# Designs tried in a protein design run: designed miniproteins, single chains, continued (4). Part 1

Scores and structures below are computed, not measured.

Each design is a single chain, and the fold is of that chain. pLDDT is the mean over its residues in the fold that is shown.

## One batch from the design tools (miniprotein)

Design m12001
Fold by ESMFold2-Fast:
Order: sequence, then structure tokens, then C-alpha cells
Structure m12001 (fold): chain A 56 residues (1-56)
Amino acid sequence: DREERMRRAVQALLQEKVAAGRPLTDITPEELRALAERAGVSQAEVREHLKRLGLL
């Protein structure tokens, strides 16, 4: 399920940011590319998902 893969990829990134003391909204272009690749979706789909979560 693409949605489940996207949710898991985003959760993993957010956990990394918390552990590193980085703001959750500090999502770099490289991180967006990595999320799209991990979830098997386009960067545009990742951006829309993050906007809905208030992270972008």
C-alpha cells in the first residue's frame, strides 16, 4: 500500500529529526527525494502529504 509506505517513511524521518534535535518542519530537498524513493511515489505526492500534516 503506497499510503502505508509513505506514512512509515515519514514517521522514520520524524523520529530521526527528534533524535537529532532538528525541527520537524526542516525538511530538505534531499530528504524529500529520499521519502519519494522509499515510498515509491512522486516528490509532488510527498509534498502534498507533508502539507496536509502541516510539515511543509
Scores: mean pLDDT 79

Design m12002
Fold by ESMFold2-Fast:
Structure m12002 (fold): chain A 102 residues (1-102)
Amino acid sequence: SAMERLREVLERALAVLDEALALTTDPRVRALLERARALLEEALKETDVEKILALLGEVERLLAEASALALARAPDDTELHAVLAEASALAGEARDLALEAA
């Protein structure tokens, strides 16, 4: 089902986000990623698709901000940039699946 695929993508997004957190020591980047992680955990517990969509919209915003900040502060950290791009792609896929479930 779309909801089962959504949960699988959310779980993968959390794993990739944990990888990003392991790669960065920047406290501002970490704060954005930790907030995104908390919202993904909340989305996994939600059954209301409209609330899941709102949570995912905020996750996408936080990941975009984290990626921009990481590029500015650690421009040579290509591994961090790649992992953040993967996290953003998974958040977008999750949002698309949530829209299908709505």
Scores: mean pLDDT 89

Design m12003
Fold by ESMFold2-Fast:
Structure m12003 (fold): chain A 68 residues (1-68)
Amino acid sequence: GAAASAAARAAIAAAEAALRDGDVETAQKHLDEAGMYAAGALARGDTAGARENAARVRELSKELQARQ
């Protein structure tokens, strides 16, 4: 629902902030949280923005892994 989508977006923003600060551990934690919210929304058929959130999590996770 809308709450899960909002939570995913907030977690993505927190992960991006942590990556800017070089805090890989905090970024990973927030990406894991965002991924769970996005996956839950997709499983329920909440498609408005859920695919975009899932794609952004995947993109940031790849960037995080490349920095490790």
Scores: mean pLDDT 79

Design m12004
Fold by ESMFold2-Fast:
Structure m12004 (fold): chain A 71 residues (1-71)
Amino acid sequence: MMEEMRIDMDIGVIAVARAVLRLIGADPEKVREIDALIREAEEALRRGDLDAAREKLRRARKLIEEQFKEL
């Protein structure tokens, strides 16, 4: 339960960062890639696969960091 709450909070933070990237005109292809990773993380969390959810969120976070560096 507490681990699931942490992952859910991480999904929320990543979703906010993705929304910011979209608002400031980041590459729409990269934003879609981040969207796909967030969806896959949500699906993994729904199945109780916490390790898969964390891995997808880690990938999304790396893409977000790369996009902010290119701005």
Scores: mean pLDDT 79

Design m12005
Fold by ESMFold2-Fast:
Structure m12005 (fold): chain A 108 residues (1-108)
Amino acid sequence: MAPRVLQSEFTVEGSLEEAAAKGKEEGIKMLEEELGLRDIELVGESELPSDDPDTLVVMSTYSAVDENGVKVRAFIKVTAREIAPGVARVRVGVAVVDESLVAGAPAL
């Protein structure tokens, strides 16, 4: 399967942590509703370094099954940035790849 990528952007009234939680919620919704994934399980989550103290970046990795029953790996990246006191702009990116694919392997 070719990698699939989807993005969403919205504003949240709350903390960066609340904004990141809403971003993850939207990311899961995109995986289920837009990309047709099921059996979505969290494999790992980490906060990525940011040089901007007003920005929180979280990357979550998921194992899932696509509409054809193929095991896939899904990624949700949430970037939450404080734009005003108690207001954050959230950008959510989701990407899906076949779990069996090795990065950099050429198809000849």
Scores: mean pLDDT 78

Design m12006
Fold by ESMFold2-Fast:
Structure m12006 (fold): chain A 94 residues (1-94)
Amino acid sequence: MKIKALVIVARNEAAVIPAVIEEAKSLGPEEIIVLDAGSTDGTVEAAEAAGVKAYSLEADPEIAEAMARMIRAVLGPGVVLDAAGGPEAVRRAA
């Protein structure tokens, strides 16, 4: 099965986001997008340094979760990942 887009939801995960993105790349998606739920630790900068697009949300976890649910409903199951689970969560979603 081909994954067209993979979305990663992150909040204060700067230390793990590069490893999560590398595991996401191993799944072979055409595009990887990071949704940042108002991080203050450089998570967005770490994601951009890893070569993916990152979008900052105005510090509302409910909006971040609602967007992740809508994206999963449109693109199908397994395309939304939580960075808090680290690289292992990416592997389990595949």
Scores: mean pLDDT 65

Design m12007
Fold by ESMFold2-Fast:
Structure m12007 (fold): chain A 68 residues (1-68)
Amino acid sequence: SEEEKKLEELEELLKKFEDQVRRELGRRMEEVLRRHPEDQERAGREIARVREEVEEEVERRRRELLEK
């Protein structure tokens, strides 16, 4: 059915998006660590916030795509 095909396409797009986000997250985390090599506590908190932002963006996009 067309619905099943659209769901499969959406799942593939979401997986690719998640992969891209994970790679970008890794790079951003490395950049935060490079910027704050002396303060591991601050770097850790900034990394946690970046991770939360990324997860929120992923979930928001998933909801928007699925609700439409």
Scores: mean pLDDT 76

Design m12008
Fold by ESMFold2-Fast:
Structure m12008 (fold): chain A 105 residues (1-105)
Amino acid sequence: SELEAEAAAEPEFTVLIRSKTPLSDAGARAVGALLRMMRYMTDEEFEEFLKELEKKGYAKVTVRGGRHPDMKPLTEEGKKLREEALKLFDEADLSDVEIVVRGPA
């Protein structure tokens, strides 16, 4: 059976997770890191990150909705979070999971 779970990083964003199995603890941590990183990236940097996840086969990610007006350039803290998130996705094996990110209305 296909399972769906919804999570919000902040009131401005929602994430719908589509998986054929329940998320593992590692998968939940990877998604949590992704949601946290949304606060440290511009739309362009975030799109590049999502493309890298798909290119590496870590996850399938779809982005819907508009740009977040308060998105900030990636900081040094954000770069560390990006590296941690990539490692978590590699360890979580979310290749069969689709992640849909919705921007603010």
Scores: mean pLDDT 66

Design m12009
Fold by ESMFold2-Fast:
Structure m12009 (fold): chain A 55 residues (1-55)
Amino acid sequence: MGLSPEDARLVLEAMRRVGVEELTGEQLAAAAEEWRRSGGDLQAAQEAVRRLASA
C-alpha cells in the first residue's frame, strides 16, 4: 500500500519526534489513518506511532 507524499511526510515527522526509526508498511498506513481521522493532529500521529512500535 502506498502513502501519499503528504501522509508519508507527516508520519515520518511523527516517527522522528517519538524516536521510532522503522515501521512496517501496514503500521505506516495505520498511523496515516489516525492522522487523517484526527483532522491533522500531529500528537495523535505520534501516539499511534508509539503504540504500533511498542506492540
Scores: mean pLDDT 74

Design m12010
Fold by ESMFold2-Fast:
Structure m12010 (fold): chain A 56 residues (1-56)
Amino acid sequence: SAEAAVAQKNAGNILAKWKKYDLAAAAYQQALKLNPNDADTRKDLAAALAKAAELK
């Protein structure tokens, strides 16, 4: 649902603020599965994935 997508996006934003980029990316991916047209979430996912990749 749209409400679930917003909740996942907000969770991703909080996790990214705390530099937990792997968890943030997972939350953003779930948000995009529920609302694939959210350009801001797509942008934030790309940033989180790039930061998470630095730890691999």
Scores: mean pLDDT 82

Design m12011
Fold by ESMFold2-Fast:
Structure m12011 (fold): chain A 70 residues (1-70)
Amino acid sequence: MSEEDKKKLEEAQKLVEEAWELLEQGRVEEARALFEEAIKLYEELGWENAAAAVEEAFEGRLRLQQARLA
């Protein structure tokens, strides 16, 4: 894996962690933006399984957060 790919992976992981913190704070729209950026980085790396896993986890938690806001 190239140094550029490693940087994208580190950035994607950081975005996922920051998005989880935002979801815990109820900042759903900001969390969504960060998850979408992380998914794009995983897709650019060809890590379709990682992208799918992040999307699935985010959608599950988003539904729970939306239920709490309603």
Scores: mean pLDDT 76

Design m12012
Fold by ESMFold2-Fast:
Structure m12012 (fold): chain A 92 residues (1-92)
Amino acid sequence: SMDALRAGAEAKAQAEKSGAEAEVTVDGNRATVVLRGAPYPAMFGAMAGAVAAELEGAKVKVVAKGDEVTIEIEAPDDDTLAAGLRALAEGL
């Protein structure tokens, strides 16, 4: 949805403002956020944001590998996906 795409763009912008390189992909009711070179505060923020996204009703999977963190969000609907991405952005 357009709301999820906008929320994904906001998450990307917040991650970049926090010193990370970010890639966000939204496909249907799923989003993938990849953070690279994030400083430790941004990594902690991403973990807090992932928890907040689950509280919005999304399923969140976080995989850390070296300096790369991949956050996968799966939601039952577009509104929940957008809310999850906004919660993640607030953590970043």
Scores: mean pLDDT 81

Design m12013
Fold by ESMFold2-Fast:
Structure m12013 (fold): chain A 69 residues (1-69)
Amino acid sequence: EVEELIEELRKRAKTPEEKKAIDNFLKWVEENAKSDEEKVRMLRIFKETLEAFDVMNEAIDKLIEEEKK
């Protein structure tokens, strides 16, 4: 499951910049997680956060479109 989550996160990276950010986060998780269960939790939270950011960006774009100030 850990490897599947890592693969999903890496597939989400579309640019070299995004790939570096994800790779840095994955390294941080490897260095700081004390167990595989903790790694899974950290990776899931990060994935959910990225998914939430996609929804949030869509909502923000709509708000900016309606409020041209």
Scores: mean pLDDT 72

Design m12014
Fold by ESMFold2-Fast:
Structure m12014 (fold): chain A 84 residues (1-84)
Amino acid sequence: MANVTPEERAQAVRDTEALLEDAKKKMEEFVKDPSKEREATIKYVAAALNAAGLDALGDRETAQRYMDELHKLVKEAEKKLKEK
């Protein structure tokens, strides 16, 4: 693996958390406005890829937690869209 410092690893966690919050916001916007689907999808994919990167760096538990949150976010969005 590449030489990863503890600071780089901590930054990767912070970046993933920021992307997850952004994905949540964009999914909420998509539920209210279907034209926002592309923006929500892009943010979801970015958050998922960053979480996978954390797993590759050995932070499997944090990566799994973020993936579970993303999965829950998608299921909640699907449920709300069916209510329209």
Scores: mean pLDDT 78

Design m12015
Fold by ESMFold2-Fast:
Structure m12015 (fold): chain A 111 residues (1-111)
Amino acid sequence: MARPRVELLPKEVKAKVGEDITLQARVLEAPAPVTRLTLLLSKKPIKEGSFTPEGELVDARVEDVPPLRVGDTATLTFKATKPGEYYAKVLAQSADGATGASKSAKVIVEE
């Protein structure tokens, strides 16, 4: 099954507690239009090719998006609540049900 490919940008973000963190998911490949994004924020790096968090899951957000094609971007925003180092990953789902995971982005939250 042909899978969507997405990237999460920027690859590293720094924020202070109480600030909003904004990431962009950019579609690199879309054999069918991307209609859903799942953002996962975890305290441990998620293994490449996997979407299962290891350790504490901090946040997970599911967002239905207008049909996205190659080159389109979706904006994902979440609030920095605790200082620490975190890892963000996005799973894209196509209209045909195929899924593809991004590489992790590093999120650093300072007091």
Scores: mean pLDDT 77

Design m12016
Fold by ESMFold2-Fast:
Structure m12016 (fold): chain A 56 residues (1-56)
Amino acid sequence: DELVEFAKEYAKKEFGVELSDGTARSLAELAWRKAGGDLEKAKEVLKEILKKLNSD
């Protein structure tokens, strides 16, 4: 699942955080829904979600 792997790699690279497979999948599914099924937009939504979670 490309979005799940992207979430895990992005969180590790940008925040030094290792996401569990379950957390990465849940965030990827949320981003996919918010993006209306657009992969490139889903990646951007996922980055914003991860930034917010690691800033709070």
Scores: mean pLDDT 79

Design m12018
Fold by ESMFold2-Fast:
Structure m12018 (fold): chain A 64 residues (1-64)
Amino acid sequence: SGVELQKALAALGLVPDDGVAGNEVKVIERYLLEKYLGKPDAPVTGEYNDDVKAAIDALAAARA
């Protein structure tokens, strides 16, 4: 479900942690897959998956 992805992005300050489903989650997912994994053609599912996890981990490492 998109809840895991939304919570992970909220922990990074990228989306509001307001419990509301938002299209911004998919917009940020696309940006992370393109910018941090170099996968602009990867599917945007709105769900927490291995590619999204790797992109989030790369962003978190860059911000540390």
Scores: mean pLDDT 73

Design m12019
Fold by ESMFold2-Fast:
Structure m12019 (fold): chain A 55 residues (1-55)
Amino acid sequence: HMTEEELLRYANSPEARRDPRLKKVLKELGYKSLSEAFADPEARKKIIEELKKHH
């Protein structure tokens, strides 16, 4: 099980940019990139929750 800090680290990694789960969440939130979504604290939380569901 990954901690919230580990999930945040992953979400900011280059590997996360190729993660289809994150791409889907970004599209649902209306963002085109992870950097835009990470500027929004609400979007950042939703990305972490999506990663938690599959870990």
Scores: mean pLDDT 71

Design m12020
Fold by ESMFold2-Fast:
Structure m12020 (fold): chain A 99 residues (1-99)
Amino acid sequence: SRRENLLRAIAEVLRAIGLELEGDLLGAAREYFRAAEHFLEAGDEEGALRLAEKAAELYKEAGRVEEAVRALRELAELAEKLGHEELAKKLRELAEKLE
């Protein structure tokens, strides 16, 4: 399943880039968050954090701060469940900075 999650993450990043180029900031943010989740499930903590940060920036630019905070908290819970406590802490701190 690690390989499947990595392939899904790559596909979601490509979709996000396409949406961003079209000016669909909200659509891009959602796809980058899906990619972050799949990178996390694949064990790529650095990729997950970077894409979560990118998604949060796009959500903020789109005026959807509450949706970004919710998504970051959900991703932090997933990180914690998978044993990535330091990443979970960083994701919660990112959510606090948006509030």
Scores: mean pLDDT 88

Design m12021
Fold by ESMFold2-Fast:
Structure m12021 (fold): chain A 80 residues (1-80)
Amino acid sequence: MKEKIEVLEAQIEEFEAAKDWVGVAKANLALGELYFEAKKYEEAIKAYERAIEAAKKAGDEETKKEAEKNLAKAKEAKEA
């Protein structure tokens, strides 16, 4: 899991440098999912928020909606 997180963080840096906001959004969505599975809900929330912002910049409504749905689940899980 930690190795996959490191790979995604490196990919996010590369996509940000390239201004590939679709790549940034999808990579942050995947990163949030990995943190959620690890029960690291605070980190998952931050990753999903970054995915939403990148999806807005990219005009990727599908990725934005998925990240918003996952963000709501992560916030609920943190309160439980």
Scores: mean pLDDT 84

Design m12022
Fold by ESMFold2-Fast:
Structure m12022 (fold): chain A 92 residues (1-92)
Amino acid sequence: MKTGVGTATVDSIEEAIEKAVKLAKEALDNGYDRAVVGVTVKSENLAIGVVTTSKDEEAIRKAIREAYEKALETGKPATVEIGDVKAVATPL
């Protein structure tokens, strides 16, 4: 399996979601079978991880948002899977 990796640091969760979508789609468009994306949200002291074989932007956005909300509620890492998209939010 050919895996493309992308990373970024951003100031907000909304920027993290859009950046993760962009990086995942870029990896898959460049012929990778799987995208692995890491985005640090410095203002919220939180890391977002995404693993996807799908370019489904809505699934990526929803998985990240749900993982983020669960991580904030619990103060612990939270994982959400939607179809072929896996997102994890980790409080730092």
Scores: mean pLDDT 84

Design m12023
Fold by ESMFold2-Fast:
Structure m12023 (fold): chain A 103 residues (1-103)
Amino acid sequence: MVALKPASKQEMDDVLAAYDRYEALLAEQAEVELEIRTPLDIEFFFRRAAGGRLVGMMMIGGDDSAARREELRALYAAGEAASSVQMESDGRSFTGANSRDSR
């Protein structure tokens, strides 16, 4: 279950703290390079599991065109459903390399 809801300033502060911890974790595991930008107005969308537990989040930088924002909202919502379709799209072409996908 995904809930698209803009966060208040209080929730944004908590999200930033969680984001910082998440980035630190990624950096230790794979030494990932991330660039953080601070736009004037950000929209945060949270994915919550059953019972309201936070599972994931998405951020939209700035208040660009309404169409753009709506498109990103739809993409985030579809992302959860697309997780099932993503398994079907596992047919990435490896040019018949040493892949054992053909059973």
Scores: mean pLDDT 45

Design m12024
Fold by ESMFold2-Fast:
Formats: C-alpha cells, structure tokens, sequence
Structure m12024 (fold): chain A 58 residues (1-58)
C-alpha cells in the first residue's frame, strides 16, 4: 500500500543517512522508488532503487 511504502521509505532513508549515505540521493531515490512501485511504473521504481543504493553506498 502507499502508506506502507512511504513508511518503509522513511525508515530506509533514516538508515542510509545513519550509515553515512548521501542524503539527497537517498531521498530522491526512495521517492522515485515509492512513486514507481505505487503507480506501477516498474522502470521508475528500479531507477529509484538504483539511485537510493548509490546514495546509501557513497
């Protein structure tokens, strides 16, 4: 559900930032991933997840 995805996204963002990730990339990635997942745009969801991972691992 959208609310569940948003909560999961917020939690993931917090964890990534705590790990020293790039806050802007992590937030943008999570937002895109949630939008893609909830709207059925799998390409956008994948792109968002990739951006999130880059931010978290930077």
Amino acid sequence: REEEARKAGEEAIKKAIEAGGDEEKVRKGAELAIEGATSGDLEKAQKGSELFAEGANS
Scores: mean pLDDT 75

Design m12025
Fold by ESMFold2-Fast:
Structure m12025 (fold): chain A 93 residues (1-93)
Amino acid sequence: SDLEKGKEAFKKGDYEKAIELFEKASKSKDPFEAALALNNLGKAYFEQGDYEKAIAAYQEALDLLKDRTDLDGSVALVSAAVNLSITKRELAK
């Protein structure tokens, strides 16, 4: 999948390729898959120092996850929320 290919690119430090693949994956018709892609997109923007784009991606992921009460959704929500908080702190420096 584009999400898995994006994760592999990210792992190699190829953030430009990771961004491309995560943007594609974020268009998934499955809101959960789209939210996972947006959280990873935010991480890739963060690594490039684009904190404002990272914040936007994390906020979009959180909006897609806001009504999830299951374990997987809750884990993804906490991940995006923590990443958003860290990124806002970096932007404020």
Scores: mean pLDDT 88

Design m12026
Fold by ESMFold2-Fast:
Structure m12026 (fold): chain A 98 residues (1-98)
Amino acid sequence: GPLLEAIEKDPELSEEARKLLQEAMKAYNDGKYEEAIKLFEKAIEIDPNNATAYVLLGEAYEKMGDYDKAIEAYRKALEINPDAEGIKEHLERVEKKK
């Protein structure tokens, strides 16, 4: 999907962060959301200014029903990339679930 393509095609991502995000997406697609979260957090430790990693972290928290943590992750993504319309849509959708 669009987020996996963003990971694969982002030239500013370190190779280590890219591999962690790819592994995290595999865990996410397999329904292993807790494992995906750990891998996204490791990718963020390496590349803390990666808005895509925070979006994916938010989506994983949404799947677990942790809407407060999802909102925090989406807000951080929007802080890094304020012009990304998709991030605003994620945040508005999750806030309506409160």
Scores: mean pLDDT 80

Design m12027
Fold by ESMFold2-Fast:
Structure m12027 (fold): chain A 80 residues (1-80)
Amino acid sequence: FEEIEKFILEKNKELIEKLKEAVRNNDEEKAKKLTEEIIEKMVPLLMKEFNLSEEEAKNIVRGIVSKVINEVRLEKKKEE
């Protein structure tokens, strides 16, 4: 799991940073679009590199993206 998470974050540094900014700015439409872009990009890569099913790959990417979004939201609440 940790290797897959690191792989996703490393391959999507720019998209993840844009996602974090969208969440900080309360731009729900942009956050949703970036989430979909990350899923579409990473699902075929995870299937190939880690021999995951499409369903498994989608669930892992969604989980990691949700974790990133929640971390940014919690950070904002603690500082404000």
Scores: mean pLDDT 79

Design m12028
Fold by ESMFold2-Fast:
Structure m12028 (fold): chain A 70 residues (1-70)
Amino acid sequence: SKKEELLKKVLELLKKYAPVAAERFEEALKKLSEEEVLKTALSGLEWLSKTFPEIKKEAEELAKELKKLL
C-alpha cells in the first residue's frame, strides 16, 4: 500500500541519519497502532528536517504525504 511505501521511506531516512531512532521506529511498526505509527513517523520527519538541512525538502514532502493518511 502507499502507506507501507511511505513508512519504508521514513525508515530508510532514519537508518541513514539516525540509526538509533530507526531501531525504535522498527519496534513501533510491530507494536503500535497505525495512528500511533503515523504520529511517530511525522515526529521523526520533523526532527530530521530541522536537524539535517540536506534532506529537509525530502522529509517535508514525506510528512505532507503521510498527513493525507490521517
Scores: mean pLDDT 83

Design m12029
Fold by ESMFold2-Fast:
Structure m12029 (fold): chain A 51 residues (1-51)
Amino acid sequence: DLSKNTIYYTYNGKTYLISAPAGTPMSVLGNRINKLKSGVPLKDVPGVSEV
């Protein structure tokens, strides 16, 4: 869905913008969020930026 190609996610007091191509499965976005939560640096998680 076009409406799901960009989402906001708040973790540990910081807000992140997660962008992905239209039609990207939610499991892929969930995996990116899980990598952030496990301490993977932003540069190693594609389509994620801090706002």
Scores: mean pLDDT 72

Design m12030
Fold by ESMFold2-Fast:
Order: sequence, then C-alpha cells, then structure tokens
Structure m12030 (fold): chain A 70 residues (1-70)
Amino acid sequence: DAELRAELEERLEIVRKTVDEMIAKGFSKQSIEHLLESMRTSLHQILNARGAPELIPEADRGVEELLAEV
C-alpha cells in the first residue's frame, strides 16, 4: 500500500525532527534512545493493526538509522 508507505515515511521524518530538537535542547543520549525505542514499538503496533507487518523491517531500518546518529 503506497499510502501506508508514505505515512510511514512521514512519521519517520517527524521523529527525525523531534530527535534534532532534543539534541539542540541538550537532552541526554539515553533519553533520545528511549524515545526512539518507544517510537519503534508504536510503529510495530500501527503496522500490525493495519495488516502491514511486511513494512516492519523498513520501520526498524529507519529507527536504527536515527539511533546510529545519536
């Protein structure tokens, strides 16, 4: 579903902006990592609920990329 993929990309972009703001405000690496893991859990729940578990690896890659930048 192209619409669901677009929603996933949009959500990951919002998360990236949130991480950038947290870094700018001096939040700890641990706090940012906690937020990213919470977002990973939320994305898994949303994708499973919408019947698109095949997108979970893409969501995980997005979160892992952000974690590597922290």
Scores: mean pLDDT 83

Design m12032
Fold by ESMFold2-Fast:
Structure m12032 (fold): chain A 92 residues (1-92)
Amino acid sequence: SEKLRNSAKSAAQATKAEGGKASAEAEGDRLTMTLEGAGPAGSVAASGVGVEAMLLGGSAEGKSKGDTVTLTLSGLGKEAAEAAAKGFLEGA
């Protein structure tokens, strides 16, 4: 999905703009994105990625610990997960 790819890219870009660090791990149809020092803009953008994933029939789980936000996407199918990962890497 172009929307999911663009949302993932925006989350990584917002985190980087705040001076944070963005990383992602993909495993089949599961994508885990870790945003360190995301700030408010990165956190809002990460929420947008979760919403887009749910609109595609997937699942999104967000966790925060200190200044780190972890978003796990699943149930999207391999192509949608790969699109999200690609968008995220383009933004990081």
Scores: mean pLDDT 79

Design m12033
Fold by ESMFold2-Fast:
Structure m12033 (fold): chain A 76 residues (1-76)
Amino acid sequence: VLATLSPTERRVLEAIGELTAERGAASVAEIAEAAGLSPATVSRHIRRLEARGLVRVDRRTGRVTVDEEAVRAAQA
């Protein structure tokens, strides 16, 4: 499933994964800084990644995490 992502989408997903591993969750601003993208670009890609089940967004805080169930399923 990861192989079907654009280069920009892969960069965003990698940044979320790294920040989630270090901090438990990431804000759009943190992801944008890590990926070298604008916050608006990151927000657009997060919506697509969430629709694909690869990330989760806390609607209350706006914080983003990698979907560990989807990652686990990809490794099975």
Scores: mean pLDDT 74

Design m12034
Fold by ESMFold2-Fast:
Structure m12034 (fold): chain A 60 residues (1-60)
Amino acid sequence: SLRERLIEIARELGLPEALAEAVAEGVLNTKAAFPELTDEELLELARRAARAVAHRLAAR
């Protein structure tokens, strides 16, 4: 499913499970608000969000 792919991407980028699920939920909420977004665009959004979160965690 799209949700599982979003969680997998976030985990591959180093996020713990809870944060990976939060990223996936945020991206799915974005799709609900903007249904015109493609799955590829949503996966790229997830990668950007996960990288930003991972970078902030590494800085602490």
Scores: mean pLDDT 83

Design m12035
Fold by ESMFold2-Fast:
Structure m12035 (fold): chain A 82 residues (1-82)
Amino acid sequence: SLQLERQKLAKARESIRALSADDLDYLIKSLERAKPSAENYYYLGLAYEIKGQTELAADAYRKALELKPDFVEAREELERIS
């Protein structure tokens, strides 16, 4: 359901923001090696944002939107950092 997906994304965002620097680096490395998906690019964008890598975050959000053009959360984050 849309509500369940939104809750999942909100919880993932909260969890990613709570990670240590080392865990963020591990997450980025894992996501870069993972099968491409809109959700994985969204998580990658969030991780790059927390590290202050705004250009890499924007690129990741754009890739998420290429795979899922109606990905509201990715569009909102991209617009916020642009």
Scores: mean pLDDT 85

Design m12036
Fold by ESMFold2-Fast:
Structure m12036 (fold): chain A 85 residues (1-85)
Amino acid sequence: LTEEQELEAEIGIVRIQVAITRKALENTDLPEEVRQRIEELIGEADKLLDEAEKTPDPQKRREMIEKARELVTEANRLLDEALAA
C-alpha cells in the first residue's frame, strides 16, 4: 500500500470504531451527562477524520487520525465505566 492508501484505510478503521460506539449509545441506558460527553467526543473524532481526509500532508493526517483515535478511546472508557458494576 502507498502511504496515502494506508492513511485512508486508518481513517476508515477509526470511522468504523466511531460507528460501533454510536451504536452502543443507541442501545444503552446512560445518565444524560455521560451520554452527552460521549457524543461530544465521537463528534470531535468525526470532525478530525473529515479534516484528515482533506489534509494533503501525511504527517498532519497521521496526527489528526491519532487524535481521533484517542477521542474514541476516551469515549469507550467512559462507556465502559458507566456500564461497570
Scores: mean pLDDT 85

